# Designed miniproteins, single chains, part 57

Each design is a single chain, and the fold is of that chain. pLDDT is the mean over its residues in the fold that is shown.

## One batch from the design tools (miniprotein)

Design m2098
Fold by ESMFold2-Fast:
Structure m2098 (fold): chain A 88 residues (1-88)
Amino acid sequence: GPGEAALRAGDYETAAKLYEKEIEKFPDNADAWTNLGLAYYKLGEYEKAVEAFKKALEIDPDNLQARRLLAEAYRKLGKTEEAEKVAA
């Protein structure tokens, strides 16, 4: 979709806006939360990325991509202990 195209193009601001709109319509879409978190992560908005990845994992606890990205976002924030706990 358009959000995925924006992510592939490296247009992370547009990707974030598109996934924010998708989540307004479909708040239980774990993939949309994961992609929103990835867009925030690429923008250096690590605290927002953490919150988005946590929501993705609340919806789909087996989402390996969201778990790995959450650990990376925690590492960017210097939260090494939190990163190790989620990197199973």
Scores: mean pLDDT 89

Design m2099
Fold by ESMFold2-Fast:
Structure m2099 (fold): chain A 67 residues (1-67)
Amino acid sequence: GLAGGRAAAGEAARALAEGVSVEEVAKNTSQGIEKIGGDGELARKGVEAVAAGDLEAGARLLSQAGA
């Protein structure tokens, strides 16, 4: 749901702020989403939106991906 997407976006934003690369955050988030039966490619796009500064778009994409 949207709450899960917002939580995932917040986690991604925190990791990026701590110096983790966009590719590493995207890979880890994508793999986590795929393990629960979600869309890993859409999760990657969500992380990319967060990295671009769009937390709302990132949260929606991560929610749609299965977060």
Scores: mean pLDDT 83

Design m2100
Fold by ESMFold2-Fast:
Structure m2100 (fold): chain A 60 residues (1-60)
Amino acid sequence: SPLEQQAQQLLFQADRALAAGDYETARRLAEQALRLQRSMPEPDEGLIESAEELIRRAEA
């Protein structure tokens, strides 16, 4: 779905920000992806887990 593609794109951008040392941007993008998934009728559990992992890594 378009929303799944958007969530994946946000996580890709979050991972790139994390790799660049931009922890605040990585956290914000991952949180946005998480909120998007939670707003869906059928959330993707894998994308939720990926978002939560990125948030944890950004907060380290």
Scores: mean pLDDT 84

Design m2101
Fold by ESMFold2-Fast:
Structure m2101 (fold): chain A 75 residues (1-75)
Amino acid sequence: KEEEKLKEEKERILKIIEEEEPKLEEWMKKKVEAGEISEETAEELRNGTIESMRAMVDSIYKLELERLKKKKEEE
């Protein structure tokens, strides 16, 4: 089922985001330690970036799911 493949792909990408989240956190922590940004700014940027990536994945998934539904309805 094509829907099943889309779900698997979404889960795979979300897993990559989860794996990259600690790396982003570590990078932001180094920026704070270097005095380049405040801890508050780093927290906002980290949370915003992760939320943005997750929202983008969800939006793409919804668009592809709607595309599949339209294709089935036209048959």
Scores: mean pLDDT 76

Design m2102
Fold by ESMFold2-Fast:
Structure m2102 (fold): chain A 58 residues (1-58)
Amino acid sequence: EVAELARYAAEHGDVRALNLAALLAKEKLSEEDLRQLAELVRSGRIADAAALLIEVAG
């Protein structure tokens, strides 16, 4: 599930796992969600990015 993969990414700082979680959730992500996600990842805020994906996917 997207939530499981996003939690893994947050715990390990794994950007690849975060990107895969985002890809799996892409149909549920709005344009605004995608913009926020990209900015959080660029800023190294992986835990916040993961939290956004968990909220959208759950």
Scores: mean pLDDT 80

Design m2103
Fold by ESMFold2-Fast:
Structure m2103 (fold): chain A 58 residues (1-58)
Amino acid sequence: SAEIEALRAALPVELTDEQAEELVERIRAGTPASELAKRYGISVETARTAIRVLRSTA
């Protein structure tokens, strides 16, 4: 989907298709950036970027 492609372009980490789909769902569910950072092994700043990118793609 366009959302997964936008996330991959914005994030400095390689995500599997499954991880990217799960990330989209968790962001839509309102999961905090700190929780996303812990779950995916990324920085809180990177998690906030992912949230911003997804909102811009909607």
Scores: mean pLDDT 76

Design m2104
Fold by ESMFold2-Fast:
Structure m2104 (fold): chain A 119 residues (1-119)
Amino acid sequence: MEEERRRRFEENVEGLLAALDPDAVEIYRKGKEVAKKNPYAQEKIDELEEQLRAALEAGAPGYDVLALVKSLIDVYRYVYEKGEELTKEEIDKFYKNSVEKARAEAERRQAEADALLAQ
């Protein structure tokens, strides 16, 4: 991607990571190192990062972006805690549950935004 879009992507991800959890940046870094040793985890992480990049480039609502960032951090944390022992089945199951949870949170935030506009 072009340098300006890459910079904006990185700034948005770092800002959202810091806002979600004080340890999120450290979990992201450590999880990424462990994921390099597990191709199934790396595949799911790459998939989420591409979805997040596409959402940011398309100007998706902040709550949709936040849901993707939460899913990404949940996967990095899971990989970091479980390490190289993770099977494809365990990763797929965890990924599915994380995406469903993040989607429910995004819907809740949308309802809150709609309520503020309806005042």
Scores: mean pLDDT 72

Design m2105
Fold by ESMFold2-Fast:
Structure m2105 (fold): chain A 79 residues (1-79)
Amino acid sequence: SEAEEILRRIEELQARAKELLAQDTEEARREAIELEIEAALLAMELAIRVIEAANKRGVDSLELTRQIIADPSLLVEVL
């Protein structure tokens, strides 16, 4: 699904950002920040889909969103 593709992309971006931060250079830190921003924007897109899914199921969308932020693997079960 598109949600699974977005989740994989977020994980890829976060892993790459972590690797760059380990290099301890100004250039790597700047690139890591850009990747983290991209991951955050993708996470916002997934949050919208989670809110829609929660509303369809009659559950609290904020509570579900909080749980998914803590454990992004839950996106596969929700979406």
Scores: mean pLDDT 77

Design m2106
Fold by ESMFold2-Fast:
Structure m2106 (fold): chain A 94 residues (1-94)
Amino acid sequence: MSEEEFEAEVWLALALISMAITKKVDPEAYEAAKPLFDEAVKAFENGDYLTALEKAIEALRVAADKLEEMGRHDLADQYRRIAEELEKLVERLK
C-alpha cells in the first residue's frame, strides 16, 4: 500500500477506537456523532478512504462539541487534535 493509504488506515482506526470508547463512556456524545460515524465506516468498508476520513472528522467534531458541553474538556481536546491530523491527511490525499 502507499504511505498515505497506510497513514489513512492508522488514523482512521484511531478515530474508530475513539468513537467506540465514547459509546461506552459518554453514550450521549456517541449518539450525536453516530450518523456521521456510520457514514465513515461504510466509506471505509467500500475502500473510499477520502470520504471515510472526511466523515470521521465531522463525527469527531460533533462528539467533541458534545463532550465539551458535558464538561469532558480533556477528551474533547483529544478528539479535536485527531480531527486536525485527519484534515492534514485529507489534504495530502487530494
Scores: mean pLDDT 77

Design m2107
Fold by ESMFold2-Fast:
Structure m2107 (fold): chain A 74 residues (1-74)
Amino acid sequence: SMDEAAELMYQGILAFKKGDYDKAIEYYKRSYEIARDNPEASAAILYNLAKAYEAQGDFEKAEEWRKKAEELAA
């Protein structure tokens, strides 16, 4: 459900704020699996996923997910 996707995204944000980028990525990916048929929700989730990869130093994955988020937000 979208409520479950929102809760997972929130847990991801909390993990990100604690500096636990691996957990944030896991939560964001789970949120995306639920929300992927909703472009607006997916764009927000994938933007946060990109930020988590960037914080982790994975700039290649960060750019890939950021571009995906921008495409879905268009």
Scores: mean pLDDT 88

Design m2108
Fold by ESMFold2-Fast:
Structure m2108 (fold): chain A 86 residues (1-86)
Amino acid sequence: MEEEEIEREAAEAAEAVRAEAARNGPGVLALAEQAVADAIEQARRLAEAGRLEEARRTLRLAALLAERLGLPTAAAARAALEAVEA
């Protein structure tokens, strides 16, 4: 159950980022946003190399994390995931 595993991983990561942001302020959310952007870029390279399953996994995690944190990159991560899953 890879989907359940990714959802759990995203939930744990989102909670960790939220806890860190509560202690250190909104700069932590900017780092999370950059991590999502980096994941989208990595997934694009994986897809170009024909590694579609790894690209999908990376984008699912990034989309779920961004959505849980309410990041501006959430829509971009979701669109990238939909493009790879098409």
Scores: mean pLDDT 81

Design m2109
Fold by ESMFold2-Fast:
Structure m2109 (fold): chain A 89 residues (1-89)
Amino acid sequence: MEELKKQLEKANEKFDTLSPNKAAVGKVSGYGYAAVRAQYEYGKEAGEVFRKLAEEQLKKASPEAKPETEKIMKDMEKALAEVEKLVEE
């Protein structure tokens, strides 16, 4: 988990060099991917940490970025549900 957090922090620094809308989409995508991966590798509690970080970035997104960031969050929730079924055998 710590390595994944550090990779996301480094990626977010690069996203912050983009326009605010592109940064918001990139950060939500990164945290969403990390939530799915963390839940698969470390369990539901680990996935929840990154899911909350994705939600925080979504909340900061402008109205222009909101449709794309909301779609990413919805795709993340679907993937998390699939991982939950996979981990239960």
Scores: mean pLDDT 79

Design m2110
Fold by ESMFold2-Fast:
Structure m2110 (fold): chain A 103 residues (1-103)
Amino acid sequence: SAAKRREAEELIAQGSLLFGEKKYEEAIELFEEALRLAREAGDKRTEARALLLLGEVYFEQEKYEEAIEYYERALRLAKEVGDEVLIERATKLLEEAKKKLEE
């Protein structure tokens, strides 16, 4: 599980660089693989981070309904692990995505 956790974190780092370059499809592929590895490792914190990042990519593509689903899943896991930084970030991003659907 330690090897899978490390690989998931490396994929998150790589995907974040691609996301910054607006390579959304490639970023999604890396974040989905990171999510799979985090789940197999039982690493709920890294799983929540991958879900949050998937939501952020969908938000930038203006796919707000999909972003909301990922943010809600990330928030649930963040609350389970008690990660206050992830809880605050997921809550803020969820509120922003919901506001976009009302505009």
Scores: mean pLDDT 91

Design m2111
Fold by ESMFold2-Fast:
Structure m2111 (fold): chain A 103 residues (1-103)
Amino acid sequence: NDVQQADQLFDQGVTLNSQGDYQQAVDYFTQARDLYIRSLGPDHPRVGRTQFFLGSSYNNLGDYQQSLSYFTTARDIFQRVGDTRSARIASGVISGSQAAIQR
């Protein structure tokens, strides 16, 4: 199903990100995100998690503005779905991305 396909794309994105293939990781996470949104709606923990990893990949690419945007979106989703722990983790990395933007 679409969720299982999105899970596979997400796992491939995680593998690519861990190998330093950040641009390819972005592509896989974007595909996974779009499938999750289609199947589960935009306010779902799997969407929040995928947005978080998009933020991580953009941070590794040095695109701190995109990274901040994705981490902020992930935090907001986690807050809306009541995942306070994941929301706090996202808030922590947002602070790091903001510091990097200011250089």
Scores: mean pLDDT 88

Design m2112
Fold by ESMFold2-Fast:
Order: C-alpha cells, then structure tokens, then sequence
Structure m2112 (fold): chain A 70 residues (1-70)
C-alpha cells in the first residue's frame, strides 16, 4: 500500500537523519528517543501529508550534508 510504503520511506529517512545528527552531536540516545513519537504521530496521516513530510525530511538531509564541515 502507498501509505505503508511512505511510512517505511519516512522511517528510513528519519533513521538516516538521526544517525547524521548523532555523529555530529553525540546525542544518539536523545535523538533516537524522538523517532518513535514522531513515527507514532504520522500513523494517522493521509498519503498526501506523508509525501510532503518525506520531501521535507529529504530536503533537510540534503541541506544538512551541504552545510556540514567535519
């Protein structure tokens, strides 16, 4: 189903985002704790809202990678 696919894609993108931030901040435990509430929040969203959230999350990941100097 589209909703199931979008949730899986959001979960994967969110995991990537959390991992990237944890590498920079060292706050893996705190950031990981935010994932489950975020995923629970979107569980009732329609596919259009999920697509928009996924696009925003992917844009944030791309911007983060472009702006990070290690």
Amino acid sequence: SEKERLRAEIEAALAEYVAALAELTGDEEFLAAQRAPALAEISSWDPAALREALAELRAALAAGRANVRL
Scores: mean pLDDT 67

Design m2113
Fold by ESMFold2-Fast:
Structure m2113 (fold): chain A 94 residues (1-94)
Amino acid sequence: SLEEAKRLLEEALNKLFEAQRYAESGDIDKAIELLKEAYELVKRAAEISPDLVQGAARAVEKAYELAKKSKDPFEVSIAATLAAMTVAVALRAL
């Protein structure tokens, strides 16, 4: 349902903001964990509304993959922030 997609994106957005904060504090492993959780939530939302959410799902996936490879606090923080912006846009479009 549309309401379920909105709830999933709101949960993902909160996790992306938490990932940004953990990355800024240097806790990269926790940031990666939160990015993975956000990706799983956005993937479920994309199954409900692919046309509006697929772009956000790709952005979160790229942030998660970058975080695993880079492990740089600044790069992970920026990636989480950009992913959060794409999720926020998708949420407003629903």
Scores: mean pLDDT 89

Design m2114
Fold by ESMFold2-Fast:
Structure m2114 (fold): chain A 63 residues (1-63)
Amino acid sequence: MEEEDRAAFEALAGERGVVTAEDLRRKLGLSDEEVAAVLAEFDRDGDGTLDFEEFRAWVAARR
């Protein structure tokens, strides 16, 4: 649900307010290939990070 997605996002993003490739690798244990694939599909503005909307879209795609 959105509340769970938000809590997960806040735990990963911290004070930065965005989830970085390093957060995906270190906190979720994703491989470099998996991180690149996630950013290619869900990083809509090409900044190399996921905001909450992009993160939620990725989480929804995995369910």
Scores: mean pLDDT 75

Design m2115
Fold by ESMFold2-Fast:
Structure m2115 (fold): chain A 78 residues (1-78)
Amino acid sequence: SLERLQAEADRLAEEEGWDPSMPEVERTKLEVARRLIEIGDLLDEAFKKANGDREKAFEIMTEEIKKREQLRKLLEEL
């Protein structure tokens, strides 16, 4: 939902200490949050498929953490 997207974006901005007075930063944080929510939904589906394999589920979770870190670094370069 839009409310969930805004909450995720606000959390990211707060954790990174971004300047809320810059409209470009707000737009970018919403884009990053949207991608993270999308990845999270894909991960949930993947966990359902890997329900019997703990190693596979752990691998998928590790990959999501790596993707989150990559997105955060890309945002820092802006």
Scores: mean pLDDT 70

Design m2116
Fold by ESMFold2-Fast:
Structure m2116 (fold): chain A 58 residues (1-58)
Amino acid sequence: AREAQERRVRALSLYYQGKLTQQEAAAQAGVSQSLVSRWISGKVPLTPEEKQELAKVF
């Protein structure tokens, strides 16, 4: 669970920084590009901890 959460936060932060495409973010997180797209569209909710980690990046 925690390892998957860390991969998710890393993928989203790199994508939002403009450093990676959705495909590259999916590869870094070890997940499908469609899952990364669902994270970005908000269909998979972020936890409060994930939101705090993303806020540190911006």
Scores: mean pLDDT 68

Design m2117
Fold by ESMFold2-Fast:
Structure m2117 (fold): chain A 88 residues (1-88)
Amino acid sequence: MKPLSIEEFIKKNAEKMSVSELDIALGIARAMGAEEPSEELKKAIDNIRKKYEPKEDEILRQHWNDREALKKAFDEISKEIKKEIEKA
């Protein structure tokens, strides 16, 4: 069986992951010897980090004491991340 590429891993799992979870998963896949993603996909991931990390930080600061609002906001970010990865 051919090792799963990082690109294939991202596309299959994007719908289930926040930015932080995606970064951890990418690090694990890379450590396991998965093929590096295309330059286009790497740029898309970098753009996702720049766009969504500040939003996640803001949500954490604003909604730390409201678990339901926090979960809803992170779910929406995960959906946006999936759409961005699918466009790459």
Scores: mean pLDDT 64

Design m2118
Fold by ESMFold2-Fast:
Structure m2118 (fold): chain A 69 residues (1-69)
Amino acid sequence: MKEKKKEELRKKMKEVAEALRKQLEEYGEKYGIDKEKAFKELEEQEKKALELIDKGEYADLELAEPKPA
């Protein structure tokens, strides 16, 4: 059931990415975060994570919080 594991991981990654985007909107102003850059970085990380899941590579499935600029 490797396919079921991939589906679960994809769903989890999407949920994490959504939570981080919501957090960015909520705290971006407070922490002086460049929202546009942070959203782009998060989108890139999400795409990479989903690609790793699809390939069956799970060693580095981590989405980073945006940092103040």
Scores: mean pLDDT 68

Design m2119
Fold by ESMFold2-Fast:
Structure m2119 (fold): chain A 61 residues (1-61)
Amino acid sequence: MEELREKGREYLKKHLGLTDEEIDAVLTDEQLVALAEFYENSPELTDEQKERLRAALLARK
């Protein structure tokens, strides 16, 4: 579980440009694990999709 949380966090930082503070504001540890598992099996997002997803996540604050 700890490794999956780290993988999810690193994915968001690397691919969406989110900070740790932003991630903690919008996602729980459980959601980070689910997100990591989802993206492990998903195709690479386009830059436009990454920007829209980032904006949607930040709007959840």
Scores: mean pLDDT 71

Design m2120
Fold by ESMFold2-Fast:
Structure m2120 (fold): chain A 106 residues (1-106)
Amino acid sequence: SPLEEFREWLEEAREVGLKTYEETGDVRLALQKMAEVLYEKIDEIKDPKLKAIAEAALSRLLARLGPRLRAIEADESLSREEKLEKAREAMEEVREEVVEEVEKQL
């Protein structure tokens, strides 16, 4: 289904984003790499309505995740390992919120 395919794309983007953040500590670069993965997938969508839903979903993902990851990185009380754990949790929570919103539009 389009929803299952979209879930797989978001999981791929999450893996790329987490790996980038783990390797670099750069929130901006992690978000950029996630966006690149998703835009490549979205550009291949032939249905204009599904493409518009996916583009809006990507915008919401980045808008919600960006501030959360920046807050985690800025928290001087957290170890690097704790920052990675919280980033993973934030990415999972935002992913599920975005998926639920996409499901309601289908």
Scores: mean pLDDT 87

Design m2121
Fold by ESMFold2-Fast:
Structure m2121 (fold): chain A 61 residues (1-61)
Amino acid sequence: MPSLSEILEGLFNLAAELLNNTDASEEEILKKVREYLESQGLSEEDIEKYLKWLRSELAPD
């Protein structure tokens, strides 16, 4: 099982990959991030925390 830091590095790499794809909507980014975090074995609470943070970053204003 990967460490939390490895999971976060993977999340950052995934986010960077998705940001390079101008076709990816905010909804698609959030969905892919959720799927990634679930696949890494994170708890619902941790998944919600990261999605809330990411949603805040993606939603300007």
Scores: mean pLDDT 72

Design m2122
Fold by ESMFold2-Fast:
Structure m2122 (fold): chain A 80 residues (1-80)
Amino acid sequence: SPVLALWQELFENIRSLTPEEVLAKVEEILRALGASDEDIAEFRKRMEELFKEATSVDELIAGLAQLLNEFLERLERRRA
C-alpha cells in the first residue's frame, strides 16, 4: 500500500525530521487518500494548535497520530 509505505517512512524518521518536513509528509499521505485543499488547510490549522499545546515530542507524535486517524476516517466516509 502506498499509504502504508509513506506512513512507515514518516514514523521511522519522525525524530530526525523538522516540523515542516513532518507536515509535508502527512500532507502527501492525505493527498494520496484524496484529501482536498480545504482538508489540508484544516489539518494545518489543527497541527498549528498541536505545536502550541504539546509539551514533548512524544505528545506531538501522539497528537499527530490522532489527527491523521481522524482525517483518514473522514476521507473513507466520503467514499460511501
Scores: mean pLDDT 75

Design m2123
Fold by ESMFold2-Fast:
Structure m2123 (fold): chain A 112 residues (1-112)
Amino acid sequence: MLEELRRLAEQLSASANSALSAYAVAHHLGLPEQALRDLLETARREAPDQEVFDRAVELLEELIRRGLGVEAARILAEVAREKLPESPLSGVGAVTVAVALGDEELLAALRE
């Protein structure tokens, strides 16, 4: 499951992965449904492939239900960081979302 998530994340943009990581952390922290929907919609907008995005979301939701949301968020943030040097402009929206959410760990991962 976590390896499959990494494979799907590698097919997404840095910004989509960053927004999905923020979504997973927000879900774990119990943020309001509106905040969760806004993060998911931001991630969807940033995704270059909607089929890959939908599969990644389905797998992420399953991981969250199994109590692996934080581990999933770390994988998404790691892949986003790996992709940022290749697509810095595409990461801007996700960084803004992470700042608004207060996700200091995701911001640190994106800046490293």
Scores: mean pLDDT 71

Design m2124
Fold by ESMFold2-Fast:
Structure m2124 (fold): chain A 72 residues (1-72)
Amino acid sequence: SMDELREQIRQKLEELSRLAAEFERQGNFELAEQIRRFIDKLQEQLKNATSEEELKRLLREADILIEVARLG
């Protein structure tokens, strides 16, 4: 359902927020700020999404960003 997809995306955004906080803790303020800007963009897209296809795309985008951030 769309509500389930929205919840999954919110959980991924929370994970990204934790990653940003970790980079900030390590002194990488630039990367932390970049991740937070992507979070803001994804949150706005989540607010405006009206279909399961759009939500599935946002979920994939969030997953890719998490993977890229983890790879450093």
Scores: mean pLDDT 88

Design m2125
Fold by ESMFold2-Fast:
Structure m2125 (fold): chain A 63 residues (1-63)
Amino acid sequence: MRVEVTVEPGKADEVAALIEAHGGRVLERSDTRVVAEVPEDKLPELLQALSAHPGVTGVRLLP
């Protein structure tokens, strides 16, 4: 499953590292967004970690 994470400027690297630490694979990264592919079974844990990160402003599941 793909996840799009909206981040504060300058926080994309920190969020990308968090995603990879939780078993996600970063596909795209820009100053304000990170797109990753995440196994469905790891998605709940990653979503909890992302919602706790101060640099994350939004999370969207992509079809």
Scores: mean pLDDT 82

Design m2126
Fold by ESMFold2-Fast:
Structure m2126 (fold): chain A 88 residues (1-88)
Amino acid sequence: EREKAAEEAKATVDKWAQVFRDVVQWLLERGALTPEQAAAELAQIDAWRKEHLERIDKLLKEGKSPEEIIRYGLFWTEEQLAEIERRR
């Protein structure tokens, strides 16, 4: 079911976002990032998460298959999706 695929894809996005945040925190603790750089990276991770969650919702509303919701929702930006669709 498409709704279940969307929920699973969103859960995966949240897991990946948390891994990315943990990496940023690890780099900050080791002095590889300044607090300002870490804040910028966390903001980019939050933007990435928001974009992918919005894309998953859009794919679900458009009636895409479970496989398309997972593939395109997780791995492609909106611009990359447009490029793929243009090549069809």
Scores: mean pLDDT 78

Design m2127
Fold by ESMFold2-Fast:
Structure m2127 (fold): chain A 58 residues (1-58)
Amino acid sequence: DSDRKIDAAVTSLRASGASQEAVDAARDRLTELARRQGRISPEQAAAAVQAAMDAEAA
């Protein structure tokens, strides 16, 4: 269920101390991936979280 994977990824990002803007951007990105592909792999969800964290750190 793509919604559960998106929620889990967003929850993980919030727990890491990411800004609200980063959380919103990650959620939008994952939602768009789910819309285009019909589903999200765990690897894609993890990659989106990592990308958001890297952007905050840069």
Scores: mean pLDDT 75

Design m2128
Fold by ESMFold2-Fast:
Structure m2128 (fold): chain A 77 residues (1-77)
Amino acid sequence: SLLERVRAVAEELRRTIEEAARAKEAGNEEEYERLKKRALELAAEFQRLYAQITDPADRAEAEALAAELDAEIAALL
């Protein structure tokens, strides 16, 4: 389902953000930039899938995930 795909992308995005944050803290600039780029690609994929959700309950769950991920991405940038 679309919601299952949204959840999968959200999980990969969260892991990528965590890895990017670790690279930034370690001073690994090349790795940080690579992971930041990957996180932005995953965020775009999340938004594409989210835009296709029409069920109100699934949409509400995806909106909650989007809010959490937006905060995490903002902290990374």
Scores: mean pLDDT 86

Design m2129
Fold by ESMFold2-Fast:
Structure m2129 (fold): chain A 95 residues (1-95)
Amino acid sequence: DEEERVERFLREIEALKAEMDALAAEIATGKLSPEEVRARVEAIDARARALGERARELYEELKDPELKQRLEDAVNEFLQYAREFGAFVAPALGL
């Protein structure tokens, strides 16, 4: 079922966003070292890249135009979220 595949994928994006929000909150406390922030950001980046590859594969397999649009919209929203997250964490990395 294409709809169930898309819904599961969208839940994975939301889970990653939740982890990014949690890291941002911890960074805001000032208790994390730059090394700890870097390790967590690298782990998030690796998962984001894997999700991006899976999104491309899923998009190519989908036949329903509405599900393709939902996936595209979710990916575009996530890319914007990731850019804002990157800008927020850059100072904490000592950059």
Scores: mean pLDDT 86

Design m2130
Fold by ESMFold2-Fast:
Structure m2130 (fold): chain A 62 residues (1-62)
Amino acid sequence: GKALEEALKKLVEHAQGLLDEYKKHNPDAVGEVTVENGRIVTLKAKDSTRELVLTADASELL
């Protein structure tokens, strides 16, 4: 529905901002923001020392 679509868009934008900020402080980092099942947003980031994974479900914001 529209509420889920808006929540998903906001969550993706927030995740993208977090990834951009992480890359500023970790210039060797690679990462991506992915969406699964039209509601689950995953941020993956990896650098020379560690891997970071953050996951959130947009449907939980409803």
Scores: mean pLDDT 81

Design m2131
Fold by ESMFold2-Fast:
Structure m2131 (fold): chain A 79 residues (1-79)
Amino acid sequence: EKADELLKQGKYEEAVKVFKEEIEKDPNNADAYTKLGIAYLKLGKYEEAVEAFRKALEIDPNNVEAKILLDVALSLLGK
């Protein structure tokens, strides 16, 4: 997956754009929302990361990775 490759290469702004395109094609793609949140975390956009992880959990409540990353993002945001 191209967006995952961009994430691994540190191209976080480009990864955000590709994950948003994936979400436009499949709005129920919990994995794309989780990875979008990871890209936002890497960019220091903690509020956007929280929203992305919450959306992933709305789609897939059993996504342990998204739950852990949401907790991390909330800690960084300073709830």
Scores: mean pLDDT 84

Design m2132
Fold by ESMFold2-Fast:
Structure m2132 (fold): chain A 78 residues (1-78)
Amino acid sequence: DYEELAKRIVSGLDDLDEAAPKRLAEKMKEQGISKEEAEELQSLLDKLDNKQRSLLISQFINGMSLEEIMEQIKKLLS
């Protein structure tokens, strides 16, 4: 479920604190993120370096919407 998806998304990111997977899972629940949306997010984040991924995950946890995060990722990949 959300906690397993969050652990997968934060996998290998040493810059995030120990609570990051749980906080990410809570934000995904709050925003009603579907499994499909979470998998799309993971696929896009995999194209970024660890610093960019850590920053975007932190921003999402701190209240940035999925739409805003997706826009940031697209901008970084262009």
Scores: mean pLDDT 79

Design m2133
Fold by ESMFold2-Fast:
Structure m2133 (fold): chain A 98 residues (1-98)
Amino acid sequence: MTLEEIFAEVRPEAERFARWLLEQADSLTPEQLLKALIAAYIMAIGSGFHPEVLRAAARLAIKAGDYETAERIAQLLREMGHEDLADEILKEVEKAKA
């Protein structure tokens, strides 16, 4: 089994997990947000840096006040060809800083 085959199997689960994290994000404490961020990063690695998992991780970072991490995730998304998602995250960072 190749790493790419493992990523393909994990992607549907990673997308469901990303949606669930975003749904829960508004009700999480700062401590729970940090734990959710760690979980999102683990899932991002396990999914081959799936764009939806990275977007969820970036949004959790913004809610936790970690704008530097959100900006780094946006850069990674842009490098991977997901410019629209990167621009969405950067716009959310600018709005959160205001």
Scores: mean pLDDT 75

